# Designs tried in a protein design run: designed miniproteins, single chains, continued (4). Part 78

Each design is a single chain, and the fold is of that chain. pLDDT is the mean over its residues in the fold that is shown.

## One batch from the design tools (miniprotein)

Design m14881
Fold by ESMFold2-Fast:
Structure m14881 (fold): chain A 77 residues (1-77)
Amino acid sequence: MDKKQMDEMTQQALKMGQAAREMALHNGDQETAQRVQQLEQQVQTASQNGDVDSLKKSVQELSDLTQEMLDRGMSMP
């Protein structure tokens, strides 16, 4: 993965993370909002370190968590 692909993946993940965090807070789930924030921090750290494997893992975990929230019936803000 080149730097441009990492930057694009990071930006997309952070946008998804922001939406997921807002959704969790809208539904009163502060614990899930905090977990999303932790994953956002992991995405940023992996991107800054050029750690492709950690970046992919954090993006996947964030995607999985977002899907779990939707499956639990959390409404969009």
Scores: mean pLDDT 82

Design m14882
Fold by ESMFold2-Fast:
Structure m14882 (fold): chain A 64 residues (1-64)
Amino acid sequence: SVMELTIEQLRLMAEQTEELIKVRQEAKAAGLSEEEIKKLLDEKAEELNKELKKKIEELKKEEE
């Protein structure tokens, strides 16, 4: 159902946010500057956004 798809999409977005937080923590531990961390997070966010779109399309395929 549309409602189930929405809930799953929100869950995937939450997982994406958690992954970005983890990447930020790892970058800080590595001693990167704030500007370098921002660039790294922007690149990671773009990668995760592409992955999220792929997962959403797979969910739509299952919905029929």
Scores: mean pLDDT 77

Design m14883
Fold by ESMFold2-Fast:
Structure m14883 (fold): chain A 81 residues (1-81)
Amino acid sequence: ADDLSRTAGAYYMQGDYDGAIDYANQALSIDPTNVDAWTNLAGAYLGQGDYDGAISYAQQALSIDPTNVSARIVLTDAQAA
């Protein structure tokens, strides 16, 4: 789960949002409480212009860890778009 979440983050940083989504979903299938996987999904959807998806996944991450800075940033950016 951790390795898959890190791989999702790497794809997201490269702008490969489809790859980020695929690996984040794999991480979540193993551990649905993986906050990093939820934030990677939110970020990837934001990068693709799916603001509703980005908001939904960022809120899911914040429901698990309300202190997660990355999820807060994605939520704010998606709501501003």
Scores: mean pLDDT 82

Design m14884
Fold by ESMFold2-Fast:
Structure m14884 (fold): chain A 96 residues (1-96)
Amino acid sequence: VSRFDPSLLEDRLARLKAEYEADPELFKKKIVTSFEYLLLTGNLEILNKFIELEIKPLKEILPEDEYKSLINELIKIAKEYKKPTIINKLLELKEE
């Protein structure tokens, strides 16, 4: 996906926030399911884009504790699939 201008980024963040506020549990389940599917297919390029475009922006939308909880769940899944590169990338998003 190409680089977005600021207005397109604002529109994306507003959409993600609206989806999260409508059904937080379904929203998180969709993120986790998509992440695990991409791990299962082994397409690390698409998985890296998913992390940058769909997961990283969530830090601006979710409360800090909810965001860290989601990242911890994704790290647990990545450990089950034995993907250290993905684990390291997710740890960087937590900045811990």
Scores: mean pLDDT 77

Design m14885
Fold by ESMFold2-Fast:
Structure m14885 (fold): chain A 93 residues (1-93)
Amino acid sequence: SSDEEIDKYLYKLFLYLYEGVRSAVEIFIELLDKESVTLEEIKEWVKKAEEDYKKGIKASEELIKKLEEKLKEADRTVLSEEERKELAEEMKK
């Protein structure tokens, strides 16, 4: 189903986020402000993140900090405080 496809692509986007891919971090910051996503949007985002990953384009410390700040300010906590710290440390590796 379309929901299963969305979950698959969201999981892949999350893997690129853990790898510290710049576009994945930027996209995730945008996702925190969105109430819904379409399958088409998520596919385009994953494609962009994959291209940046292959090129070795990594998020700056400033961009990672921006994500950390957005996660703290989000009305919906998608991650616990411990998970946020782990994500930030993993992206810096």
Scores: mean pLDDT 74

Design m14886
Fold by ESMFold2-Fast:
Structure m14886 (fold): chain A 88 residues (1-88)
Amino acid sequence: MVDDSIKVLDIKVDDFTKLSDDSIDKAKKSGPDVAKKQLDIVKNKNKGLNTVSDSIAKYSGDKVKKKADKAKKIGDKRVKEIEDVYKS
């Protein structure tokens, strides 16, 4: 069950990374209105990732909690990257 929790977190992180990479690329190539819309999408998806990570961590041992913490850090970093694109 710990392995299942880690697998779910890894899948969610991979999905978020792919989505955020696409959003950042679109933000860089398009005008400010598109960059703002992509930022909102990434922020909403990051909230979902944080909710799933917290839920999985609440009933799990330290190994899963550590993976959940890493997932949150990845999400926060991607949000900052697209915010920096929008502000530039």
Scores: mean pLDDT 78

Design m14887
Fold by ESMFold2-Fast:
Structure m14887 (fold): chain A 56 residues (1-56)
Amino acid sequence: KIEELKKEIEEILKYIIEEGESLVKTEEQRKALEEEIEKGKPVFEKRKEEALKKLE
C-alpha cells in the first residue's frame, strides 16, 4: 500500500515537472522548478534505463 503511494507520488512529481515548464514565468518559479527537476531526475533516469533494457 505505501509502496503504491510512493509510485503515485513519483509519477505526480514527474508530471508536475513537465507541466511546470510550460507554466514558468518568473525566475523564482524557474528556481522552484529546477529543484523539483533535481528531485525527479533519479526517477526519470530509472524509467529510461528500464525502457532501454526492454528495447534491447
Scores: mean pLDDT 65

Design m14888
Fold by ESMFold2-Fast:
Structure m14888 (fold): chain A 111 residues (1-111)
Amino acid sequence: MKVEVEVEFDPERKELHIKITITAPSLEEAERIAATVLDALVNGDVDKAREELSKYLTPEQVDKVVEAIRKALEALKKGYRVRVDITVESEEAGAEKRTISLELTPEDLAL
């Protein structure tokens, strides 16, 4: 299993772009990890995300993903837009790749 995280900040556009690539033994496992990340971004529950991700990822991989989630939530609190692209792929030969894209605005935190 492999997780790659890239974070790009554009101060002129007030935008944070997060790119996460999840490579798991099955596409279904990669999609489950992606769903956990998306749930944490929507609900702002970083601690729950850490607990769920620790079932699948190494401590170092969990820390990378959790840090990306924290950066997204802090950017939203500062009035920045956040774009998240999660690419899920299988380690199987000829594996399907799927990208899930989510855009969050400061208004999404107004609850």
Scores: mean pLDDT 80

Design m14889
Fold by ESMFold2-Fast:
Structure m14889 (fold): chain A 68 residues (1-68)
Amino acid sequence: SLEEAKERIENALAAFKHFLATTSNEAAKRQLYEEFLKGLEEVEKKYPELKEFIEEVRAEAEKALAAA
C-alpha cells in the first residue's frame, strides 16, 4: 500500500542518516546513497502519488550526505 511504502521509505531514510553518522568510509557512504536513490526511483514508478514525498526524501538524503 501507499502508507506501507511511505513508512518503509521513512525508515530507510532514518537508517541512512544513522549510517552516515556512524561511519567514516566515504566510498560506503556514496554507495549506500546511490542504492537509496535507485530504490526511491523504483517506488516512484510504482506509486506516482508519492512523487512529492520522494522529492523531499531525496533532498533530505542529499543534505545529510553533504553534512556528513
Scores: mean pLDDT 85

Design m14890
Fold by ESMFold2-Fast:
Structure m14890 (fold): chain A 74 residues (1-74)
Amino acid sequence: MEEAERRGREAWERFRAQLRSTAPTPELAEIVDRFLAGEPLSPEELLALADALAKNPEPFLQQLADSLREEAKK
């Protein structure tokens, strides 16, 4: 099952790379890194990340942006 685990790591690395490509500033890059580490984000940080993701035409990043906006409302 190492092959399945490797595919998971490759998919995760591609996801991280795409997510980071939407963060042109150091502040957004820090928010992306904290999000990927599973750290809690403030509502303002969640909205900033969502806005950056919404600029990317990739459908899964658009869906993630919507989810982050919902999370920011809690």
Scores: mean pLDDT 71

Design m14891
Fold by ESMFold2-Fast:
Structure m14891 (fold): chain A 79 residues (1-79)
Amino acid sequence: MLRELAEKLREKAEEYEARGDLKMAEALRLLAEAALALGEGDVERAAELAGEAARLAAEAEGLDPEEAERAGREYALSQ
């Protein structure tokens, strides 16, 4: 269930925030909101939120943020 996924993502965000990784914490919170948007049927909003979350996570990990944002948006749109 997407609500359960969102709750788990928020728990992980709190763990990252406690460790001082604010970018990853924000990425996980945005991903949780994307999951909730998908559950409500708002696929376009979910795609935007998932893309932004993927971008922030990629920046935190030193990966390509543009590729991550595109992949996140495509994944949400395919659901």
Scores: mean pLDDT 79

Design m14892
Fold by ESMFold2-Fast:
Structure m14892 (fold): chain A 59 residues (1-59)
Amino acid sequence: MEEELERAVRIARRIIYQSLFFEGKTLEEARKEALEYLKSLGFDPQLAEEAVDRAVEEL
């Protein structure tokens, strides 16, 4: 659902931002961390991938 995707995007954006700007990680590492975290929270894998992609586009 749209609300689930928006929630996942917000979580992914936070993790990616933290990893890139505070931890000095690469974009690839940041994406992997966000994806694994979303899957650990029980988000659908395909939804999690879409959320990570959208979070990166919005940076």
Scores: mean pLDDT 81

Design m14893
Fold by ESMFold2-Fast:
Structure m14893 (fold): chain A 61 residues (1-61)
Amino acid sequence: MDKETMIEKLKKAGVSEERAQRIVDAERLTPEDAEILRKVGKEYVDDAKAGATELARQLAA
């Protein structure tokens, strides 16, 4: 999979191109970048988890 495909998917999810680029780089090129992203993204992960829980309840019905 190339970076362009990943960036496009992240942009459709509401992530900016700059942020999508960093996420892709952290996943593919530099694991150490993931440490920085983890600190920044933790708040977004918590918000996404709350939303996913609500969606999971709807899907189970």
Scores: mean pLDDT 55

Design m14894
Fold by ESMFold2-Fast:
Structure m14894 (fold): chain A 95 residues (1-95)
Amino acid sequence: SLMDLIIEAGSLVAMAEMMLWVMKKEEDVEERREMVERAEELLKEAEELIKKVEERREELSPWELEELELVKRALEEAKRRIEEAREEIEKMEKE
C-alpha cells in the first residue's frame, strides 16, 4: 500500500538520524565518514520511496497526505544534518 511506502520511508529517515546521532560521539574521522555515507544511502532510498508515493499522490487520503508531508520534512531536516556532519568532518581533517 502507499501507506506502507510512507512508513518505510519514515523508518529509513529515522535510521539515518540515529546514525548521525551516534556519529557525533565517534572520535575516529574515518568511522564518522562511513556513518555519514550510510546515512546518505538510507536517505536516498527514502527519497525514491517518497517519489513513488508522490506519483500516486491523488490516491492518498488527507491523513496519508499529512504523513507524507511529515516524512518529507524529516527527510529535508536529515539532509541538512548530513551537510553539517560533512562540515564537522572536514574541520576535524584540517585540525
Scores: mean pLDDT 85

Design m14895
Fold by ESMFold2-Fast:
Structure m14895 (fold): chain A 60 residues (1-60)
Amino acid sequence: VDVEAIIKLLEDPSPAIRAAAAWGLGEAGDPRAIEALKKALEDPSEIVRIAARKALEKIE
């Protein structure tokens, strides 16, 4: 719904919040999130990378 606000959470200092944001973007299914999620695939935290991959699988 507010996809832009959730995209901003992908830059949060907490990896748990970034992972939750990636998952939320996948649930929203909005293609506006695709570019931000692709960047999240390169996140230093493995949990964020896994969440971003799963989100992209939902949006495609």
Scores: mean pLDDT 82

Design m14896
Fold by ESMFold2-Fast:
Parts: sequence; structure tokens; C-alpha cells
Structure m14896 (fold): chain A 86 residues (1-86)
Amino acid sequence: MSEKELEAEVLRALGIMQATLAGRLRALGKEEEAEELLERAVELLTEALILEGMPEEEAREKAREEAEEAMRRGEKRYLELQEKLK
């Protein structure tokens, strides 16, 4: 694996993690903190996609879609866990 490929993998993993945490914060009613993490996730995923050879405009669009989807999954999973722990 090239150093560029490794950097892209790390950025992608961090981006998805941040978006997932943003979903949990939104489930807790911490909308401002959730939005901050979502924007950071979009930045990280955009950089990863650019390193993978995607044009910047396409990378930004795809990164936002992936981040928003990860945030939705994080929120849903957290709410499901809260229901089970009652």
C-alpha cells in the first residue's frame, strides 16, 4: 500500500467515526456539537476521496452524502440502544 493510499484509508476511517459520533450527539439533543462534527467528517472524507483520485467537486458531494448517511446510522443505532436499556 502506498503512503497516499494509507493516508486516504485513515482519513476515511476518521471521517466515518466523526459522522457516527455526530449522529449520537444529535440523538442527545446536542445539535450544535453534532453539526461541528459533521462538517469535520465532510472535510476528512473529501480529502480521502481526493487522495483516491476523485475530482474535488465530486469528492465534496460524495463526502457529504457519506457523512450524512453515517450520521443517520449513528443516531438510529444510539436510539435503538437506549430503547433496549430501558
Scores: mean pLDDT 85

Design m14897
Fold by ESMFold2-Fast:
Structure m14897 (fold): chain A 55 residues (1-55)
Amino acid sequence: MSLKEILNELRKLLSKLDKETQFEAGERLMEAIDSPDPKKAFEELLKWVKEKLKE
């Protein structure tokens, strides 16, 4: 999956989270941007967001 595809999926899923989880996702997004491997960090963030949506 390309970085662009990961970011597009994140944008769609973030809007479906509750307000508290959106705030936590924002903090994690900032960490991912500052990561030495942004693609891997964004893939891990996407997985975390998908897990939160199942709860």
Scores: mean pLDDT 77

Design m14898
Fold by ESMFold2-Fast:
Formats: sequence, C-alpha cells, structure tokens
Structure m14898 (fold): chain A 78 residues (1-78)
Amino acid sequence: MKKTAEETAEEVKRIALELGVKEEDAELIARAVRTALTAGAVTPEQAIEIGRRAAELVARGEDVHDAIARAAAEVAAA
C-alpha cells in the first residue's frame, strides 16, 4: 500500500515536471496525491488523474493549492 502510493506519487511528479511545472510545485502535487492514497481517499488511477489535472492548471498559471483542490473535486465528482 504505502510503497504503491509512493510509486504513484513519483509518476505524478514526473508528469508535472514534463508539463513545465516548477520542482517545488510538482513536489506539492505529488505529496498531496500520496497523502490521499495512504488515507484511502482515492484510487491510484484517480491519484494520477488528479495529479495530471492539477499540473495542467499550474502550468497555465493557477496557484498550486487551488489547482490541487479543483482537480480533486472534479475527479471526486466523476
């Protein structure tokens, strides 16, 4: 469980960096999805989708905390 969450978080961090997100913001996105996974709040597939969507929002100039909250709400509503 915890190791799988860490691997998913590392994948999310890589996606964010590839989209041009700053290292510090990519790390915050990765930590947020890892926390949600270890709490059982999301599946690994949902965590990757939240991370991708949040990274796209940050790359467009959104605040990282607002981007994470919005991405999480959108995935939870689906």
Scores: mean pLDDT 81

Design m14899
Fold by ESMFold2-Fast:
Structure m14899 (fold): chain A 76 residues (1-76)
Amino acid sequence: MERRLRGEIVEALILMKLAIAKLLASKGKLDEAIELLEEAIRFAEEAARRGELSEETARRLIEELRRELKEIEEKK
């Protein structure tokens, strides 16, 4: 229960950071959006390393975060 709940919270936090980064990018705050996405990627990698996220979930989230990061960097 506790481990499963932790994984759900971690995923929710990563998705929340992604949403905030997209909002910042839409407002032209590209540097802030990039910093938040890099933080979210590190958070996801660390959570996967601790076993708080399944490898499959972590891989998908990190790929989505990296894709968004690349799109924002290309606009800068």
Scores: mean pLDDT 81

Design m14900
Fold by ESMFold2-Fast:
Structure m14900 (fold): chain A 70 residues (1-70)
Amino acid sequence: SKAEAEKHLAEGKKAFEAGDYDAAIAHYEKALEADPQNREALRGYSEALGKKTGDEETAREQLERSLAAL
């Protein structure tokens, strides 16, 4: 549900702020399972993945494609 997505989104943001990108990715993935069209979760997932891999350009390109498909 959207409410479940919001809970996972909040947990993902908290993990991201703490610099725990692995935890942030896991929470954002759960948010997307609950609401696949959640733009904020897609953005958070992309940003956390970019931080973890050091490839923020590829992560941004993937985000743009995902948002265009909504």
Scores: mean pLDDT 80

Design m14901
Fold by ESMFold2-Fast:
Structure m14901 (fold): chain A 62 residues (1-62)
Amino acid sequence: SMAAHQEERRRVLERAKRALEENSHTLSEEQLRAAIEELERMVEEGASPEEIERHAVRVLTS
């Protein structure tokens, strides 16, 4: 359902933001801010939970 997708997307965003914050020692301050802003924009533009997770993983492994 659409509501389930919205809830999952919000939950994945929160987990992604937390993961970035917990691993901030591997990122510059500008990379962390840009990554969080990008994730929030992706959610606003309707990105899937999978897309949000992939983006966060890519940032953390780059």
Scores: mean pLDDT 78

Design m14902
Fold by ESMFold2-Fast:
Structure m14902 (fold): chain A 58 residues (1-58)
Amino acid sequence: EVEEVIENLRERLKSLGMEEEGEKVAEELRKLAEEGASATEIKKIAREKFLEALQKAT
């Protein structure tokens, strides 16, 4: 489900110390889902955001 993808990303960003960024990204993804974005689209964007955060954290 879309909400599971969003919540998983938020938890992962929080574990990297990026809790505020995680909240912002979660809000953006929820808005996209409300506008009709598919679960696949949301998952792709979530993955991209997480990889960007990992580059900053490592």
Scores: mean pLDDT 78

Design m14903
Fold by ESMFold2-Fast:
Parts: structure tokens; C-alpha cells; sequence
Structure m14903 (fold): chain A 60 residues (1-60)
């Protein structure tokens, strides 16, 4: 999963804001939780897409 790989790289990057890293990590946990409702996972995936794009833009 390309999106999750990108998100994990950002969580490991010390140049990314700590609060943003924590939020990315939380969204990854929701997406990897087999008990999480599908609606929550869809919202988490959309939020993760936006935050990953924003964090990558800040590092460029």
C-alpha cells in the first residue's frame, strides 16, 4: 500500500512536526485495525491522503 508506506516514512522523519507525526500514526492505526468500522476507515484514509500530501509539500 503506497499511501501507508508514505505515511510511515513521514512518521519516521524528524523534520515533520511532532503533532502531525502523532496524527499520521493514529490514522495508520485505524486503517490497520480489523475491528474498526468501514466508515471510519474510509474517513481515516481520506484524512491520511490529505495529511500525507500536506506534509510532503512542507518538506519539498
Amino acid sequence: DELLARARALVADPRVDPDLRAELASLIEILEDPSAPEELKERARRALEQLVAAAEAQLA
Scores: mean pLDDT 83

Design m14904
Fold by ESMFold2-Fast:
Structure m14904 (fold): chain A 67 residues (1-67)
Amino acid sequence: MEKEAEEWAEWVRRQLLKLGISEEEAEEIARETKERILRAESRSKAAAIAVGAVLRAIGLVIDRELA
C-alpha cells in the first residue's frame, strides 16, 4: 500500500504541474493525497482519491479563469 500510495501521489503531483499549479502547491496536495490513500481500504478507493484530487485541482483552475 505505501509504495502504491507514493506512486499515486507522484502521479497526482505531475498532473497538477501540467495544469499550471505551482510546485509548492502541487507538492502539498500530493502529500495530502498520499495520506488519504494510506487510509484507503481498497486499491479502487485509492485510485478514486488520486483521480479526485486531480479533478478538484481542475475545478480550482476553472474557477480562477471564470473569476
Scores: mean pLDDT 80

Design m14905
Fold by ESMFold2-Fast:
Structure m14905 (fold): chain A 94 residues (1-94)
Amino acid sequence: MKKRYRVTIELRGPAPGESMARAVAIAVRQALDKAGARVLEEKIVEATPHHAVLELIVETDLSRDELTALVRRAVEEAAKKTNAEVVSLEVEEI
């Protein structure tokens, strides 16, 4: 049965927040698309010179744990390219 999740990703690093958020958003969308998950909404909640908060609403048949693992992998790979640190990654069923 399809479920909806709110995914919140907080990043800190030397790059502009918008640049970090965009790189992570692209990587996460690609990973989700390959897994058959649908992104319903994407929002940069906050972007400052060294900090960004990205929010996604995702619809998928994946469990919370499976979705969290998939998103975490994509986020960590993208963050490494911008020397960003993943401050938090939260997945909440809505």
Scores: mean pLDDT 85

Design m14906
Fold by ESMFold2-Fast:
Structure m14906 (fold): chain A 91 residues (1-91)
Amino acid sequence: SEKDIEATKLIQKGREAFNQKDYDKAIEYYENAIKLAPNTLLEAEALTYLGEAYFKKKDYDKAIEAYEKALKLDPNNKKAKENLEKAKKEK
């Protein structure tokens, strides 16, 4: 759908912001992607990246929440599982 294409573009913009260490901008892009593609693997992907951005901000509680939501949508997401374990160790 057009919303899935737009969500994918927002995820890419979020990744670009993340690579520039603009974690607040990355979070904004990922949250907008989630709103466009709810209950999809695109939401799971965006939630995984959202967790990474919160982790970089040392907001481990929000990182954990994002990874747990990603795993509810995509239980076999190895990246979300590994990052969840890492975030829990920091708490």
Scores: mean pLDDT 90

Design m14907
Fold by ESMFold2-Fast:
Order: sequence, then structure tokens, then C-alpha cells
Structure m14907 (fold): chain A 63 residues (1-63)
Amino acid sequence: SEELERLERETLALLLRVEDEAARQAIVGKLQEAGRHLEQGDEAGAKRALEEAIRLAREALSA
């Protein structure tokens, strides 16, 4: 999915800028959750997990 690839790319770009280890671990956890959804063919679940990862990354970068 073009949308999933875009969300993944955005998540990874934001993660590179996050220096807080606890926030990085939370974002990585959401990336792993997205991967599990994709293994099950659940693109909607993967999208939600990536959107949550982006939210966490933006929150960490705003602190």
C-alpha cells in the first residue's frame, strides 16, 4: 500500500529525530505492532499502529 509506505517512511524519519530512549522504545513497539498486523494481512490495523507511532514521535519532539 502506497499509504502504508508513506506512513512507515514518516515514522522512521521522525524516529531518527527522537532522542528520548523511553519515547524511542514506545515508537519501536508501535512499529513492531504494525509489522504483526501486516503479517496477518490487517492493513487497517497496521495503519492505526503507524499513526499512533507518528503521534508519539511528534509528542516527544514537542516536549
Scores: mean pLDDT 87

Design m14908
Fold by ESMFold2-Fast:
Structure m14908 (fold): chain A 55 residues (1-55)
Amino acid sequence: GLTDEQKEEILKEIEKLVKDPSAIDFLKNVLEKLEKFENSKEIADKIKKLLEEVE
């Protein structure tokens, strides 16, 4: 499992990536995989929210 510090660091990188159009497809694939696992659902929901704001 990911620690809270690791989750925050990943979220910061994702916030940067959602502003890059070339990275959006990659993030959507990552999101689909993360949603498959209950322990990563919180970070998956945050990624989904960020993608909705830029799309």
Scores: mean pLDDT 73

Design m14909
Fold by ESMFold2-Fast:
Structure m14909 (fold): chain A 67 residues (1-67)
Amino acid sequence: MTLDFDEFVAFVRERGLMPGLDLSAPEDRLQLRRIFDHFDTDGDGRLDDAELAAFLRTMAGGGPPVP
């Protein structure tokens, strides 16, 4: 399975993974885009299963979000 940025935004919203972010705010949307780009290691504009798993592991580990 692969998620583009819009699908990733919907996934995060549905699961409540980033409750501190307002996805309608430009600054918070830019932060979420930077997180997406950080996990999109091949730069193809989508997250595969392994990249999505790495994101979820980071969120579950109690650590801060990536820069």
Scores: mean pLDDT 72

Design m14910
Fold by ESMFold2-Fast:
Structure m14910 (fold): chain A 79 residues (1-79)
Amino acid sequence: SAQRRVQVAILDALVEALRAGRRSVTIDQAEAAANAGTSVATVSAALRALEKEGLIGREGNTLTALASAEELEAARARL
C-alpha cells in the first residue's frame, strides 16, 4: 500500500539518522508523497500511525525517533 511505502521510507530514514548519531530528520511532505506515488493526506495518515505506535515524535516537518534503531527496524519488518 502507499501508506506502507511512506512508513518504510520514514523508518529507513530514521534508522540511517540514528546510525549516523542523529535522532531527527526533516521531511518535505509533498516530496515524500511524490516519491511514494501518493497524496499528502496519505503521508499524514502514515505519520499519525507511527506516532500512535510511539515510534516517532513530530514537530512540524521534523520527525524524532522515540525508539532504538533495532526497534524501528523490527517495526519496518512488521509492515
Scores: mean pLDDT 86

Design m14911
Fold by ESMFold2-Fast:
Structure m14911 (fold): chain A 109 residues (1-109)
Amino acid sequence: MVVVTQSPQQLEVKPGDKVVLNFVASADVNENVAWYQKKPGERPVLLIENANVLAEGVPARFQGSGAGKNFQLVIEKVEPEDEAVYYAVAKDAAGNVSVGAGTKLTVLP
């Protein structure tokens, strides 16, 4: 089972700031990493699949990067609506899924 770490655990930003979220896997997962946005009371929304492929309907300010063990989600100019918990999900070569603990993003007024 792959051990995964998301950092930071929480951050506070202002609208227009650049946000960088990190995800590290204990073993090589190639590009099999997806990023999800989760808001209270709502279903998780897929943002990025295969490390860097933007999902349909997702704003272009969201960017994914990385391969192997080290991955990032970047929000180029954060908006108030981006306040959420962000989860990274890795899938190993055997098809086992590991979910990060999440990063809580707070967008200040």
Scores: mean pLDDT 88

Design m14912
Fold by ESMFold2-Fast:
Formats: sequence, C-alpha cells, structure tokens
Structure m14912 (fold): chain A 88 residues (1-88)
Amino acid sequence: SLAEEAARLALEAARLALAAGPEGALRATAAAIAAAGALFQASLDPEGPEAARAAEGAGLAAEAAGRAAGSREAEELGRRARELGRAA
C-alpha cells in the first residue's frame, strides 16, 4: 500500500538523520518510533485512513529530523514520505 511505502521511507529518512549527527538524534528517534507505529497500523489495515495519516505524520517527523540533523537527503526522503502518506 502507499501508506506502507510511505512508512518505510519515513523510517529510512529517520535512520539517515540519526547517522548525520547527534544534534538531530532525539528527533530522529521520535521519527523512527512514529514510522514503526505507521508500519504497525498498515499491517492492521493497509488501505485504512489511520495507516495513511500515521505514515504522513511519520514522514513529517522524519523531514523535521533531517533538517535538525543538517541532512538534506534525510529531509528530502522525509518530505517524500509525507507526500506519499498524504496521497494514500
């Protein structure tokens, strides 16, 4: 589903943000938890609005974590996850 794909991208973005430096670590950890929650919701109902909303939220958190960490790649992946979750 689009929600599952968005959640996976958000998790990858969170990992990139964490790898970029300690200044983004707390936000990156929160984004990773949000992405894991979105994946769990997608496993229950992959086409449901709860999965889509959770994935959009995880993408937004990952985008913010990337920005805080100074990682353009993480910020861009988080933004893509947010947009994909919004489209789901």
Scores: mean pLDDT 87

Design m14913
Fold by ESMFold2-Fast:
Structure m14913 (fold): chain A 83 residues (1-83)
Amino acid sequence: MVEKVNELIKAAMDAVEEALADLPPSVRAARATALALRMIGLAIDGASLEEIAEEAERFIASLPVSEEKKEKAQKAVREKLKE
């Protein structure tokens, strides 16, 4: 469980950084860290992997990037959840 949660968080962080690739490194890192903290909080509260992935997808949907970049990032999270 914990290992899979950590893998999902890493995949979500990587997806956010890729979606925000045109922004400064500090901004990308801050947004990725904010998502990681939300996912960790849900895991501590006993949320399922599916619920944690859904929160990551909602966070990505709120990013100030194109719909194509959002879809690509959300797909990366979904693919990791299926593994």
Scores: mean pLDDT 84

Design m14914
Fold by ESMFold2-Fast:
Structure m14914 (fold): chain A 98 residues (1-98)
Amino acid sequence: EEAIELLEKAIEYLEKAIEAAENGDAERAVEYARKAAEYAEKAAELAEDEEAARLARAAAEGARQAAEAAENGDLERAIEVLRGAKRLLEEAKELLEE
């Protein structure tokens, strides 16, 4: 599995987590954020570009923090952190496409 493909899966799960959180579904937001973190971490391990790997790892940590915020009922915080993580993954993907 290629790093770009894993980043695309992570982005898809972040989008699902954001939608769940916006709809007040904390349980689904936690589930999808954790899946995003898993794929982002795997992408970081496979990424040959050091900066892309660092961005993917930062996004994975952000997704884990968002899951914790959602578990604590702070969906507004979760949404902000998830949006930040998505931006980092999109930047990592652009670096790998070069």
Scores: mean pLDDT 88

Design m14915
Fold by ESMFold2-Fast:
Structure m14915 (fold): chain A 78 residues (1-78)
Amino acid sequence: MAEALELLEEAASLIEDEEARERVRELIKQTARALEAGDLEAATKQFREIAEIANEEGNEEAVRLVEEAGLLATMDLS
């Protein structure tokens, strides 16, 4: 869990637009709560939203980090 959240924070730091970065940080908090609750549906939706914001900002590295975080979070819940 901590590793997945670290990757999400790293992805957020790569987003240059302040408003988009704040939006991603808010989604990271929601993702952490969903993962703590075992709500994979909510967590998956939030990972997709974060990836969409990173993609809109044109940051392929941030998108890759979000994808890796999602995979790690899924493995930790197994």
Scores: mean pLDDT 79

Design m14916
Fold by ESMFold2-Fast:
Structure m14916 (fold): chain A 78 residues (1-78)
Amino acid sequence: MSPEERAELARRLAAAVRALPDPEAALAAAIAEARSLLSGEEAERAVALLERLFAAALAGDAEGVAAALEELAALGRA
């Protein structure tokens, strides 16, 4: 993913999260899904990154969203 693609995805994702009726419920669902797909330490890392992603999105911090997306992508390749 290029830096430009990541920045655009981050902006769109931040807007999508802010448009959710209940972002906290959406985060809880994403955490449950991560725990179902991953195990042990990888699940806990994904949870921490999802929490950072949603916090940055709700704050309108597109750079924070982009950083969390990059770390999640790196986790998926490990």
Scores: mean pLDDT 78

Design m14917
Fold by ESMFold2-Fast:
Structure m14917 (fold): chain A 55 residues (1-55)
Amino acid sequence: MSEEEKKELAMKAAKEALRAAVLTLAQTGDAEAARQKGMEILAVATEKGIELPDL
């Protein structure tokens, strides 16, 4: 994949993770639970072969 394509896929995965984390935080009030939900979505993205940039 091109560098631009990699960034686009990573950004989409990050947005989905953020949305799930925000939803979990709103429902539970638990920042750790929200973080775990975000990590689950990122893990699924990496399992599908989406390369996340090193930050």
Scores: mean pLDDT 73

